# Ledger of designs, part 19: designed miniproteins, single chains, continued (4)

Each design is a single chain, and the fold is of that chain. pLDDT is the mean over its residues in the fold that is shown.

## One batch from the design tools (miniprotein)

Design m12628
Fold by ESMFold2-Fast:
Structure m12628 (fold): chain A 77 residues (1-77)
Amino acid sequence: KKEEIYLERFREYLLDASDEVIRQMLEIGIERAEKEGDEETLALYREALAALDAGDRDRAVDLFVKAIEVELKKLKA
């Protein structure tokens, strides 16, 4: 329940953020996922970055939120 509130607020933040800020945050997420060996989260971050570069901002935000949701679930395991 608290995770859903966090993810919704994060989504709102991303929708209000510039493409530059989102790109920088995605690059940090990619580096983290590569270091952790998390191929699932890495794929989501890479797809989000590709969507952002293609001008599909809504898809980029959706994929970024999914990547964070996957990371948060793994932290509870």
Scores: mean pLDDT 82

Design m12629
Fold by ESMFold2-Fast:
Structure m12629 (fold): chain A 78 residues (1-78)
Amino acid sequence: MAEELKKKTEEILKWAESIPETKYAVRPVSDTPASIGAAAERVVEALKQSGLDKTPEAAELLKEAEEVAEQARKIVEG
Protein backbone atom coordinates (compact mmCIF):
# COMPACT_ATOMS: atom_id res chain seq x y z
CA MET A 1 0.00 0.00 0.00
CA ALA A 2 2.67 2.58 0.98
CA GLU A 3 4.78 1.70 -2.11
CA GLU A 4 1.79 2.28 -4.44
CA LEU A 5 1.03 5.56 -2.66
CA LYS A 6 4.69 6.63 -3.09
CA LYS A 7 4.53 5.91 -6.85
CA LYS A 8 1.37 8.01 -7.20
CA THR A 9 3.04 10.77 -5.14
CA GLU A 10 6.12 10.69 -7.44
CA GLU A 11 3.80 11.11 -10.47
CA ILE A 12 2.13 14.10 -8.76
CA LEU A 13 5.54 15.62 -7.89
CA LYS A 14 6.72 15.16 -11.51
CA TRP A 15 3.59 16.96 -12.72
CA ALA A 16 4.09 19.76 -10.14
CA GLU A 17 7.77 20.08 -11.19
CA SER A 18 6.59 20.79 -14.77
CA ILE A 19 4.54 23.79 -13.51
CA PRO A 20 6.73 26.84 -12.62
CA GLU A 21 4.40 28.02 -9.82
CA THR A 22 4.50 24.63 -8.02
CA LYS A 23 8.10 23.59 -8.87
CA TYR A 24 9.46 25.16 -5.66
CA ALA A 25 7.20 22.88 -3.57
CA VAL A 26 8.71 19.68 -5.06
CA ARG A 27 11.06 18.01 -2.56
CA PRO A 28 12.46 14.47 -2.18
CA VAL A 29 9.96 12.08 -0.60
CA SER A 30 10.76 9.01 1.53
CA ASP A 31 8.76 5.76 1.70
CA THR A 32 6.97 6.76 4.93
CA PRO A 33 3.27 7.72 4.82
CA ALA A 34 4.05 10.90 6.81
CA SER A 35 6.61 12.03 4.20
CA ILE A 36 4.23 11.14 1.34
CA GLY A 37 1.37 13.09 2.96
CA ALA A 38 3.58 16.13 3.58
CA ALA A 39 4.74 16.13 -0.06
CA ALA A 40 1.15 15.97 -1.38
CA GLU A 41 0.04 18.73 1.05
CA ARG A 42 2.86 20.99 -0.22
CA VAL A 43 1.60 20.60 -3.81
CA VAL A 44 -1.99 21.40 -2.72
CA GLU A 45 -0.76 24.52 -0.86
CA ALA A 46 1.34 25.69 -3.84
CA LEU A 47 -1.60 25.30 -6.24
CA LYS A 48 -3.91 27.27 -3.92
CA GLN A 49 -1.33 30.02 -3.30
CA SER A 50 -0.72 30.48 -7.06
CA GLY A 51 -4.48 30.53 -7.88
CA LEU A 52 -4.07 27.56 -10.23
CA ASP A 53 -6.67 25.60 -8.20
CA LYS A 54 -9.32 27.49 -10.24
CA THR A 55 -8.00 26.32 -13.66
CA PRO A 56 -9.35 23.11 -15.30
CA GLU A 57 -5.82 21.84 -16.06
CA ALA A 58 -4.58 22.18 -12.46
CA ALA A 59 -7.89 20.97 -10.95
CA GLU A 60 -6.97 17.34 -11.76
CA LEU A 61 -3.51 17.71 -10.14
CA LEU A 62 -5.16 19.30 -7.07
CA LYS A 63 -7.66 16.42 -6.81
CA GLU A 64 -4.92 13.76 -7.12
CA ALA A 65 -2.71 15.53 -4.54
CA GLU A 66 -5.62 15.88 -2.07
CA GLU A 67 -6.46 12.15 -2.49
CA VAL A 68 -2.83 11.14 -1.81
CA ALA A 69 -2.66 13.42 1.28
CA GLU A 70 -5.94 11.94 2.60
CA GLN A 71 -4.80 8.32 2.03
CA ALA A 72 -1.43 9.00 3.71
CA ARG A 73 -3.21 10.64 6.68
CA LYS A 74 -5.49 7.58 7.10
CA ILE A 75 -2.46 5.25 7.14
CA VAL A 76 -0.66 7.42 9.75
CA GLU A 77 -3.83 7.68 11.93
CA GLY A 78 -4.93 4.05 11.42
Scores: mean pLDDT 76

Design m12630
Fold by ESMFold2-Fast:
Structure m12630 (fold): chain A 64 residues (1-64)
Amino acid sequence: MKLEEELKKRSEEAYQALRDARHAAAGVTTPEERAALDQSMEATRKANREKVEEIKKKLDELKK
């Protein structure tokens, strides 16, 4: 259950980070800052995708 809870937590944190970035973007008026924010959001998605994949691997190994 710990790994399943971690997987869910990672997904929720990724979603929350994107929501927070969207709220921050509403206050950003310069194109440069907006581009940086978009980059950060994409990096966050990639990082969480990798963590989710690692946890899935561990869950699959435990099933053996």
Scores: mean pLDDT 72

Design m12631
Fold by ESMFold2-Fast:
Structure m12631 (fold): chain A 95 residues (1-95)
Amino acid sequence: SLEKEIVKALVNGDFDKAIELLEKHADDPFYRELLARVREMKERGATLDDIAALLFEIAKRTGKYDEIVKILKEQGKDDLLERFERLRKAYEAAR
């Protein structure tokens, strides 16, 4: 899926790939907003917390929390996974 390819690009810090994918779908307001955020992250630099926050917004929109967790585990991104799971727990506790 498009979301899976965007997630993989973000997880690997491939912001150019993420921008290319998002530009093709910028007619959708959700992807347009993500595009703006990824462009800012590329220009100023990105923290793991910035990347985790973007992944979490995709998860909330799509419901694909488990798919994102699977990608993070398969890519060995333990620090990013920890940040993502903290955001998920905080969100679930507020429900």
Scores: mean pLDDT 85

Design m12632
Fold by ESMFold2-Fast:
Structure m12632 (fold): chain A 60 residues (1-60)
Amino acid sequence: GAMAEARRQAVRDHAEQVARETLKKNNGDKTAALRAAIEAAGGQLSPAELVGVFLRAMYG
């Protein structure tokens, strides 16, 4: 339903934000950003969604 979709989108947005902040703080450390995105997702995102989040964080 709409609430589940909104919550899922919020998880993607949060994971992307955490990845972006980790890249900025750690001089573009992609491994640190990937780890932070996975932790922020808390198992709520598929591998494909995690890849999409990470690519958007790195490349905009």
Scores: mean pLDDT 82

Design m12633
Fold by ESMFold2-Fast:
Structure m12633 (fold): chain A 92 residues (1-92)
Amino acid sequence: SVEEARVHKNLGVVYQNLGKLEEAEKHYRRAVEILEAVPLEELSDDTLDLLEKSVKGLVAVLRSLGKDDEAAEVEIKSHTKIGLHDIKAALR
């Protein structure tokens, strides 16, 4: 599923660069959904980087589409997961 998320993030980037924002949103959302389902204990540095990039892409596309409330929700959810991972790493 992480590999599926990488493909969707890359497609999101391609569609965003082509100005196809609705298509970019669909692919970025799928990438974020897959990565958000990964347990904290299974998050590698590569998976975390992929999640961060997917979230940044989704937020940018949502704001460009005028979906500011949805962009804020995505940021809050991702910051919570990333923050918990960082706290666990610091407590090792």
Scores: mean pLDDT 80

Design m12634
Fold by ESMFold2-Fast:
Structure m12634 (fold): chain A 82 residues (1-82)
Amino acid sequence: MLSEETKREIVARLDELRAELEAAGRTDLAALVDRLKEAVEAGDIEEFQRLAVELGRALHEAGLDDLLRRLDAIAQLAAEGL
């Protein structure tokens, strides 16, 4: 189970990612980030991993490579926190 400390760090990084997606006009991808935050807060690691893969594919297809790297760092933090 993720610690409260790790959950707070992940949520903070997801909030930054969400804000950049909103600024880019990608409200569809910002909604995926909201679902990732819900999964982290609920401790639903399987749902988090599934949504992270889905978001990662969408970011890659959109050419948002900087945001994809940020998502990869968040996913790595979650994996290390397990």
Scores: mean pLDDT 84

Design m12635
Fold by ESMFold2-Fast:
Structure m12635 (fold): chain A 58 residues (1-58)
Amino acid sequence: GPAAEKSLAKGKEMLAAGDGAAAATGFHEARIVAEEEGDEKLAKEAREGLEKGLQAAS
């Protein structure tokens, strides 16, 4: 839904800006909301983004 998509978009934007910590936060929130909404595809994308964000947050 819109909330999960907004969190996912924010995560992607922060990752593109080089802010891995902010990206990880956005993707983590997107995953939680997507799982609550039953959006398995968005939850998967958020999980992949979270891992990339955490790797970038070194």
Scores: mean pLDDT 82

Design m12636
Fold by ESMFold2-Fast:
Structure m12636 (fold): chain A 105 residues (1-105)
Amino acid sequence: MSDALREAIRALVERNMVKPLSPEEIEKELKEIAEKLKPPAAFETVLRGYAERIIEEAERIGDYDTVEELKKAMEEENKEKILETSSEFLKTYAGKVIEAAVSRV
């Protein structure tokens, strides 16, 4: 993955952890990243990079259910499931971070 693509995905995931997006909104943002890159990237490449970043965030907080679901969706090349699982993780992220923090005490 290019450094520009990696940074664009990182910035989007960080923004989406603060303000969760629907699957449709995530797809729109990823398409915009794909088109804006020089040279333009394939949507599937950007989607895969986004899913990999969500997996890293899920692993960091011990959300292994999200990790397994996303890995399976990526293996099946199921775009809809990748977007839905990522959206669900982001919507529940704040609560999961609090639960992980309490578990460390």
Scores: mean pLDDT 79

Design m12637
Fold by ESMFold2-Fast:
Structure m12637 (fold): chain A 81 residues (1-81)
Amino acid sequence: TEELFEKVKEIIRKHNPSLSEEKVEEISKELTKLIESFASEEELREFGKKYGLSEETVKELYELTEELEKETMELIRKGSE
């Protein structure tokens, strides 16, 4: 979602202030796809290593992935009642 993309951009920008706006957008687009696919912490770490992202970035992105999965499961649970 657009909301998820904006959250990813904020996380990257917060932990990697030296990245250009264009690079932040490019990286955030790819990470948003990974998060929407419920990527593992290892997959996010490998992606972060490829782009030189900080460990703090990877950690917060994984927390966002877990939160998205939790919200998705909660919606499924409510729809099943």
Scores: mean pLDDT 78

Design m12638
Fold by ESMFold2-Fast:
Structure m12638 (fold): chain A 71 residues (1-71)
Amino acid sequence: SEIDKLLERLEEVVQRIEEAVKNGDRAAFDAASGEFARLMRELFALGPTEKQRERIFELARRVVEARNAAL
């Protein structure tokens, strides 16, 4: 489904955010964070199921943790 493809993309973007934080790569962090925000808007516009929302929130938590480590 379109949602499943966006979820796979979201997970890849989260991994790139985590890697950028570990490497101190601010440009990569900013770029991936922008892509994360766009994918989140697209996902919620499609009306994800309860299980899909749980996965989205797990991925969002990882981004929050990475941002807190970067600040």
Scores: mean pLDDT 85

Design m12639
Fold by ESMFold2-Fast:
Structure m12639 (fold): chain A 103 residues (1-103)
Amino acid sequence: ASDFAKKYSKLPDVPDEEFDQAIDEAVRAMEKARELAKKRGLSDEEITLASAYAMGAVLRKLGMAEPVSNALKAAGHDKLAEAVREGAERGLTPEEAVQRVIA
């Protein structure tokens, strides 16, 4: 927790309580998208993409979608970076994230 905050110290100055709540919301959105994708019989790659789309929508509330997308791209996860960005721009729900991967 502490090391992540130090590494990404250039993130928007968000109160700890709002940050923790949004991280919990992002994790719940990711898990819901993952479970819905599994029920649809999607591949591991598609399940991961659906989770990234759903996470992006939550990160938008904190202005963190672009920083997180840029970090994923820098780590070589270009598809996940695009999914986070699109999910944020469109405000995708977990169900909509799964439909986006299927389309």
Scores: mean pLDDT 76

Design m12640
Fold by ESMFold2-Fast:
Structure m12640 (fold): chain A 73 residues (1-73)
Amino acid sequence: HTEIALRAAEFAARLRAEGFSSGAIARGVMKLANLLLENPNPSEEELKKYEEEAEKVAREAQAAGVALAPEAL
């Protein structure tokens, strides 16, 4: 859990620095956390793919104007 939390926090900080909204960051972080929970010891290649998938989710959420996760509304 600690490694997953740290990775998610680093990913969130990167997206924040890139100007993503809090809602988009939350969506991306949720995707990354779910991928890491299913495979908590990913290879370097798998981790890169997970971050790419999570970033795509964040970009789609940003484009859709998602301010909060649906469950938070």
Scores: mean pLDDT 75

Design m12641
Fold by ESMFold2-Fast:
Structure m12641 (fold): chain A 104 residues (1-104)
Amino acid sequence: MKFPFKVIPGEVNEEVLEEVKKFAKESDYPYVYALLITEPSTYAEDEKRFREAFEPLKKEIKEKYGKTLIYGVELAGNLDFYETLFNVKFPVPSVLLFASKVPP
């Protein structure tokens, strides 16, 4: 069975936040993961902006949809596991969305 996931290319913006909300709403699983894929030169700034955007989003998703949003930042060089699991190559930057029954 194909693992349900979505890759959103580009930087974090309002359209990405709306796609994350839609993914969480439509998910049958209680845990929704959002991973920002970035590069070493922009990691610190991207992590800060991602956290500032996703911390309020985490609260909204829990209150509106009863889902737990888990978010994080990954370096492009650390993606071998995810690229193998999802059979995809990630553009940089991008946001990887997937859902799970298992807590982190």
Scores: mean pLDDT 76

Design m12642
Fold by ESMFold2-Fast:
Structure m12642 (fold): chain A 93 residues (1-93)
Amino acid sequence: SEIAAELAKLLPALAELDEEAARRAREALAAGDLVTALRVVAEALLRKAREHPEEVDESVIEELEKELPIAEKALELMLQGVPLEEAEKIALK
């Protein structure tokens, strides 16, 4: 639920960078598929930061650098069958 709220908060900014990725993330969140939503958001933001460094604010890149390791670790744990709440606790350590 906490990851879902964070992902939803990122959707307006993501829509400005990649409208298709934002649409897919919204659909995944609506379906309760947090793993797909997290992956779509993380991959799209990382790709846009790398492809368009001149268009992506430094603050956005800094937030991506801080959030991506946590998101990737949580996603990896969830893909291994770890529940969301436990994955978040492990990823934040």
Scores: mean pLDDT 73

Design m12643
Fold by ESMFold2-Fast:
Structure m12643 (fold): chain A 94 residues (1-94)
Amino acid sequence: SGLPQEVVEAGQRLRDALVRFFSSRTNKARAEALIEMAEALIRLARALEKEGRNDDARNLLRAAISAARTAADIGDEEQKKRAEELIREAERLL
C-alpha cells in the first residue's frame, strides 16, 4: 500500500528476470534474462523519477547499463544489438 503500482509492477518484473537468470543454463538464456533485467531496471528508474527519487533512479540506470553490457558480451548478434540500444536509452536518462 506504500508504493505506486508502477513501482510494484517494475520491481516484480525485475525479480522474475533475476530468477530466470540464475535458472538459465546457456549464454543465450542468460543474455535474455539480463536484457529483461535491464528493461525492468529502466522502467523502475522512470517510475522512481516520477516519485522524486532521482538518486535511486540514477543508481538503477547504472545497474541497467551493467546488465545490458554483460548481455552484449555473452549474447548472440540480435541480443547484442538489443542490449546496445538499452545502454543508449539508459545513458540518455542519466
Scores: mean pLDDT 88

Design m12644
Fold by ESMFold2-Fast:
Parts: structure tokens; C-alpha cells; sequence
Structure m12644 (fold): chain A 55 residues (1-55)
């Protein structure tokens, strides 16, 4: 769980550096707005979004 949190934090930092908008809810959930306007709230959602685009 701590490792999962660290991985998510690193991903969030990468997205911030690339110029994406990143927000954080009171519950500590990240919200990343992608180029298509899609909002993803976790690494898993981001991967699912990519998988759908590759089909």
C-alpha cells in the first residue's frame, strides 16, 4: 500500500511536469485532466483509458 502510494505520487509528478492539470480531493484522491478532457482519478483509471483507446 505504501509502495502503491509512492508509485501514484511519482506518476502525478510526471503529469504535472508535462503540463497536465492535477488536483487533489480532501480524501487524498488525485484527479488528472488528460488531453482529451478525460479526468482520471488513479493510475488504474489511466491505464484503462489507454487500453480503451488502443482497441
Amino acid sequence: SEEEKKVEEEFVEIFKKQGYEVRKDEDGRYEITLEDGKVVRSLEEYIEHLREQLK
Scores: mean pLDDT 73

Design m12645
Fold by ESMFold2-Fast:
Formats: C-alpha cells, sequence, structure tokens
Structure m12645 (fold): chain A 86 residues (1-86)
C-alpha cells in the first residue's frame, strides 16, 4: 500500500468518526510525520511512541472522546505496521 493510499484511508476513517476538518488535518500531519521518521531510519517503536503521545495531546486539547482516541491510536498502529511490512 502506498503512503498516499494509506493517508486517504485514514482520512475516510476520521470522517466517519465525526472528527472536525481542523482536527482531521492535525491528525493527518501526525501520521505524515510518523511515516517520514520511519523513512529517516527512526526505530518503529520510538516512532509509534512519539506519534501516540502527540495524538493524546491533540485529543486532550480538542476534546476527542476516549473511543475516538482509541480508534485513532489503533489506526496509527495499523498504519505504521502496514508501512513497515509493505
Amino acid sequence: MSEEELLEKIREALEKLGISEEVKEKILEIFKEALKQLKNGVPEKEVRRQAQEKLEELAKEYGLSSSQLTLVRTMMHDAIKAYVES
């Protein structure tokens, strides 16, 4: 799966969760940064940790529900896995 296809699937999933356009763009930026770090040779576990921390901070700032945050964190885990294993 290409990075572009992966990001598009994430955008669609975020839209279905009822997340606002502003917050969706910020979440996508976190995903793009995570994938860029993987390309630069940052270890997968460290990238995953940093991305999850940024998602938790964003959720706290914008008032995402615990269920929305859990699903977004799962999408991040799956995205990193798909990118590394592709």
Scores: mean pLDDT 81

Design m12646
Fold by ESMFold2-Fast:
Structure m12646 (fold): chain A 60 residues (1-60)
Amino acid sequence: EVLETARAGLTDTIATWRTLVMVERLSEAEREELLARAPEEIRPLLQGFIEIVEFTKELA
């Protein structure tokens, strides 16, 4: 059962990583549009992804 929980966590991590990569590929305008359309429940999550992308760009 611990193994099942670990596998679920791994899958969620991969899904999160894929979402972040997709957000990074969007233009600034597309990210703003996505945030505007996002429900309140999802908006903080998308905001977090955008902040990560901005942080990564600063490091480059």
Scores: mean pLDDT 65

Design m12647
Fold by ESMFold2-Fast:
Structure m12647 (fold): chain A 75 residues (1-75)
Amino acid sequence: GKDALLAESTEGLALISYGVGKVSKDYKFGIEMLEKQLEKAKELLKKAKNDKSKKAAEDSIKKIEELIKEMKKLA
């Protein structure tokens, strides 16, 4: 339900941040925005009360960490 939608929303904002960083070539700004979404995903994991919500938050964390790693190679 709600927690899964919040995790998906956080992931979507991370993808937008990655795209903005790549198009603008402002990789430092892109990394900063991605790190903010990572913090949000970690807070969702702390608040997750069931296995489905925990998995959604963990999956979002992994995807955001991959985006940060890729952008750091360009910075």
Scores: mean pLDDT 82

Design m12648
Fold by ESMFold2-Fast:
Structure m12648 (fold): chain A 66 residues (1-66)
Amino acid sequence: DDAVREGLIAALTASIADLEAQRAAVDAQIAALPPGSPERAALEAERARLDAQIDDTRARLDALRG
């Protein structure tokens, strides 16, 4: 049980790091684009999806920790 829980904590921690890296890349792309471009709007939607995934994954990690 403990080994399974530790594995899940490690996997969720890695997932958060990956999602945060993706979010940083999207933020950099947004900053490079002119306001109101369709490409910027698509990236803003992608950032919102990444933020939701990070929040959900952090909530799962918190539940496993206590």
Scores: mean pLDDT 87

Design m12649
Fold by ESMFold2-Fast:
Structure m12649 (fold): chain A 85 residues (1-85)
Amino acid sequence: ISPEVLKEIGDLLKKALDALAAGKVEEAIAALRELKKLAEEHLPPEVAKEVNELLDKAIAALEAGDLEAARAALKKVAEILESLR
């Protein structure tokens, strides 16, 4: 994985978390959908699957108004991405 792609993925995750802290749920969901595309294109297939399943859970939680479940899923995504550095 290129350092540039990992940085872009990390920046999108940060954008989603910052949007959630600001109450901008739609902006957070948009950032997570872009992150899902980058993960599918650039991460190893098994890692992309795990990350995208967690991103899908986060998006579903946000659409349901469950901010705690969304944050928990995104924390797991951050831990996976940190392990790839």
Scores: mean pLDDT 84

Design m12650
Fold by ESMFold2-Fast:
Structure m12650 (fold): chain A 79 residues (1-79)
Amino acid sequence: AELEQIAKKISEVLGLPVEEVMEALLKVQEEHPAPLPVLVAKALLQLGASEGGAVSALLILGLADSVEEARALVQEALQ
């Protein structure tokens, strides 16, 4: 339920099919388990978002409260 809701929001932000977004989220969860904001940042990068695009998407999704927080999440996702 939670991942499906987030996948729909990411689909709207990136203009990608929700099925493709859901597959990326599930793959990241399986291969690179992380807290939800970092998991979403990893999925955004796998879906082809730039670092700046991932920062913007995290802010739009309400997973980060500032640009600095969103950048920290993206840097964690790149580990």
Scores: mean pLDDT 82

Design m12651
Fold by ESMFold2-Fast:
Structure m12651 (fold): chain A 55 residues (1-55)
Amino acid sequence: IDLKVGDVYECAGQKFEVTKIDGNNATIKLVGSDIELTVPLDDLKDFLSKNCKKI
C-alpha cells in the first residue's frame, strides 16, 4: 500500500485521514475529532491492508 498525506481510510465504520508521513512514522486523524495517532509506517500499512478500505 502506498500511503499519501490526504488519504482517507474507513475502518470498522470510522474514517481516518493520513495527515502526516515523517520518515518511518505516519500520523492519522479520526475524522470529525481532534484525536491523532502516530504509528510506525509499516505497522499502519499492515493494519490498513487487513482491516480498512481506502475511500
Scores: mean pLDDT 78

Design m12652
Fold by ESMFold2-Fast:
Structure m12652 (fold): chain A 94 residues (1-94)
Amino acid sequence: SELEKKARELVEQAVEALRNGDYEKAFRLSEEAKRLAEKAGNDVLKAVAYTVMGMAAYGLGDREKADEYFTEAARLANRAPEAVPEVQRILDEL
């Protein structure tokens, strides 16, 4: 869907922001990706978006929020196991 395509594009931009150390931009982009993934009903993309949000929050020094986002990503991956290789791909790109 168009929502899923936009969510994937936002995740790619958020990952690039993470590589550049722009954690505020990475968080903003991944939060928007999460919203679009929710509208699309795509738990895989939602899990990926939460993973990037967690990394961005960690980079901003908010470890408590990072843990919350990583926990939500893990919960979603347990229900949609195909999210696991997608999350690992993001981790490998950093």
Scores: mean pLDDT 88

Design m12653
Fold by ESMFold2-Fast:
Structure m12653 (fold): chain A 104 residues (1-104)
Amino acid sequence: MESEREAALTRLRKAADEGVKRAVEILKQSGGSEEAFNKALDEVSELLAPAIDEAMAAGVDPREVTRILLEALKRVYEEAKKLGVPGAEDFLAQAEASLARADA
């Protein structure tokens, strides 16, 4: 059972890394438009959804799943901020605050 949980957690982390990579490519190709930022977030969500479902079914802690998701979103928000996407700084601040609370 621990091996299935560990495997699901590993797949979730890989899905997060792939989602971030695709989101960053979308942002870079657009030059940092708000429309591309929304598309990048949608791409991350679509890639992570099945991995999140698998992790939860395998009994991974929901708080750990949330932390992985927030860390992935933070990486996308950091790239969006570097490219000057309007509102990206506010999303980044919210993600950082949520991660800080997840440790409580």
Scores: mean pLDDT 82

Design m12654
Fold by ESMFold2-Fast:
Structure m12654 (fold): chain A 94 residues (1-94)
Amino acid sequence: SVEELIARLEAHAARLKARAADLSQEEALDRLGTAAYVLVQELFPELSDEELQALAARFAAVIDEVAARSTDTLEQLDAVLRETKRLIEELAAR
């Protein structure tokens, strides 16, 4: 479910925040983005390769946009999580 996916993403984000001092900003954001992509693929296995590529591009664009707006890793992780939730809700509404 969308709720289960969001809960799992929030758990991943919480673990990354706990380790923020030990991770680069790029590494933390990449790990969150990868976790989101894998979870979407797991819960929406009907997505085509083309749809998965489009989703990956959207996640990359969100990470780039957030990185341009903030230099604080915790703020960046919160913003990426918020925007990723919006993308997942949009996908579920199709």
Scores: mean pLDDT 75

Design m12655
Fold by ESMFold2-Fast:
Structure m12655 (fold): chain A 115 residues (1-115)
Amino acid sequence: NEIEELEEKIKKLQELIKETDERLSKLLKEGNEEEYRKQLIEDAGRFVELLKELEADEEVIERMERLLEEMKNIDLKTQEQRIAFARAVREFMELVQDTLIELSKKKEELLKENK
C-alpha cells in the first residue's frame, strides 16, 4: 500500500527531527558551542542518509551534502563564521522540512485518488 509506505516515511523523518531537536536543545542549554557544532554535523549526516533511504530527489540530496560539507569546513572562531554556519544549518533544515511537506502532499493526493 503506497499510502502506508508514505506514512512510514513521514513517521521516520518526523522521529529523526524530534530526536535531533531534543538533543540539540539540551546541548544549547549546556552552552558547549563545539559540542553543539559536532552533534549538529553528525545529525545532518543522519538526515542525508535517511533522505537517501526515503528516495528523496537527487538534487535535494546533492544540495544537502554540499551544505553538510560547508558546515564541516566552518570553524566557530569568528562572528562571521558563526553566522555562515547558522545560515548553512537553516538552509539544510529547510530542505528537510520541504521533503516532509512533499511526502505529506503526496499522501494527500493518493488519499483523494482512493475516494
Scores: mean pLDDT 84

Design m12656
Fold by ESMFold2-Fast:
Structure m12656 (fold): chain A 86 residues (1-86)
Amino acid sequence: KKVISDEQQRKVLDETVELLRKEGFSDEKIKELLPLILEEIEKIAESEEYRKEFLEKYGNVKDPSKLSDEDLAKYYLAKALKKYAP
């Protein structure tokens, strides 16, 4: 049984990409981060435990300005996940 639906996965992906654009990431940089984002969405969709750990790690970051590009992408993925798959 999937933790999040295919519809929720699409909305989470779209929101993550838009949040990265608003952060100032170029389309080329977002394209480089897409495989990572898609892999994390897949893992979250298949495991409630993974979803919980992901949200605990990336959903509660106090200073996102100090994150790497990869961790910042995961931070915005956590925000999108809270919005569309709470």
Scores: mean pLDDT 83

Design m12657
Fold by ESMFold2-Fast:
Structure m12657 (fold): chain A 65 residues (1-65)
Amino acid sequence: SVAEQKAAVLAYVAADPKGVVESFLKLPPEAQAKVVAALKAFGVGDAELRAVIEGKVSAEELEKL
């Protein structure tokens, strides 16, 4: 289900929020846009994603997300 996919994605990010953010920021803008579109399809909101990584990455890295 979408809820199970959303929970799995959030759990994956929560396991290594810094590594996930660093990997995302290394992608070209076109690939970053595709990742964001996929997250929206899984029902993962920007606020929910930020809540998981807040305090785990720098403010500068968070703003680039």
Scores: mean pLDDT 68

Design m12658
Fold by ESMFold2-Fast:
Structure m12658 (fold): chain A 88 residues (1-88)
Amino acid sequence: SKVEEALVYLTKALQALVNGDRKKAIEYLKKAAELLGIEINLTEDSPREEILKAMKRLAEKIIEVGDEFTKKQAEGLILSLELLERRR
């Protein structure tokens, strides 16, 4: 489904961001947003806080529209984002 594909891209975006690859993080984030019908206006030069906020917004949308398994994965991703925010 598009929602599961969006979750995969959002997970890849988070992994890229953790690895310091901001360009890939934004590319994956834009793909996830497109699949969810959400517009994001972010670049690799966007503040980290804005990137994390956009990732949370997409994860929240996945929780809203996903099945039970997909919702649980998106909830786990939000916890990972909260941990990442605490580290910087």
Scores: mean pLDDT 86

Design m12659
Fold by ESMFold2-Fast:
Structure m12659 (fold): chain A 73 residues (1-73)
Amino acid sequence: MVFLGVVLEGASEEQVREAAELAAAVPGVRSVKITGEEILVLAEDEAAARAAAEAVRRWAQSKGLTARVAMTA
């Protein structure tokens, strides 16, 4: 199991929710929690965590947002 934290700097509550829904749709993601501007993802393995991180980063780039990513095994 891998924990992934993504901070979406300056994102609205609606944007954080959209990002959380996007991460939750990634195969191998077990759960997603929202804490302020941060989404906390629990993934089954590193591949699922990386896929979730890439999806959220790509989405954030399309919205002009900065995404800061941290992973803990």
Scores: mean pLDDT 83

Design m12660
Fold by ESMFold2-Fast:
Structure m12660 (fold): chain A 83 residues (1-83)
Amino acid sequence: SPFQPVDPAAAQAEFDREIEAVKKYTEKALEARKNGDNVKASYYEAKLIGHILRGVALAVEVDDQAMRDRVLKTLKEANEKIK
């Protein structure tokens, strides 16, 4: 693919959207599980994992330790709520 310099502000905004999506899908997965909708819960859990992976990719690409720490914290919080 063509090489393009990463705009740090755009990367941060995209990262923030990925973290927000993880939190949103974590809440939806938890509610689906409480309602006994295991298919819907699994769908939302797959969605939150996808957003975690995109957040990790962004953190690695911009080499930002604070982003790495925030993804790890968000993953731990999601796991604690859904368990």
Scores: mean pLDDT 84

Design m12661
Fold by ESMFold2-Fast:
Structure m12661 (fold): chain A 77 residues (1-77)
Amino acid sequence: SPLDEQFQTLLQQTASRVGAAVLAGDMRAAEEYRERGLQELRDLLRRAGKSEEEIEERLREAQAYLDTTERLARLVR
């Protein structure tokens, strides 16, 4: 769906920014990109009329993806 494509695009953009910041050693920027990206994902789902239960489930998956991205970037650095 267009919503799923927008969600995945935004999540991948957020992960890219977080990963790049971690590789640069800028952990403050990584945290700020993560927080902003998660908020933008939440806002996207709310505008699409998703329930709070669906929003929290999808954000839990997004957080797991970002956690993995950050962990892998820290190992490479």
Scores: mean pLDDT 89

Design m12662
Fold by ESMFold2-Fast:
Structure m12662 (fold): chain A 91 residues (1-91)
Amino acid sequence: MLEEAKKLAKTEEEKKALEELEPIIAEAEERLPEAIAEGLDPAEVREALAALKEQIAKLKEEIKKDKTAEKLLLLKAGEASAALGERILAA
């Protein structure tokens, strides 16, 4: 998750990018369970999760060729969001 991304981030620029985006990622993760509780359709969650997994796969391929703080942060945010989505669907 975000803490793992901070450990993987070796440069000071990467660490600063993670610190700035940390509250945004935390809010996004918190909002997903609230949306489900408000009656979000599980089919829509499943579709969004599938799209997110596709983006994660593309980011992993891009990172293999060109590793940047932005791509690393997006990958970790996507992985955290996907894990949360799977937990919601499994409940």
Scores: mean pLDDT 64

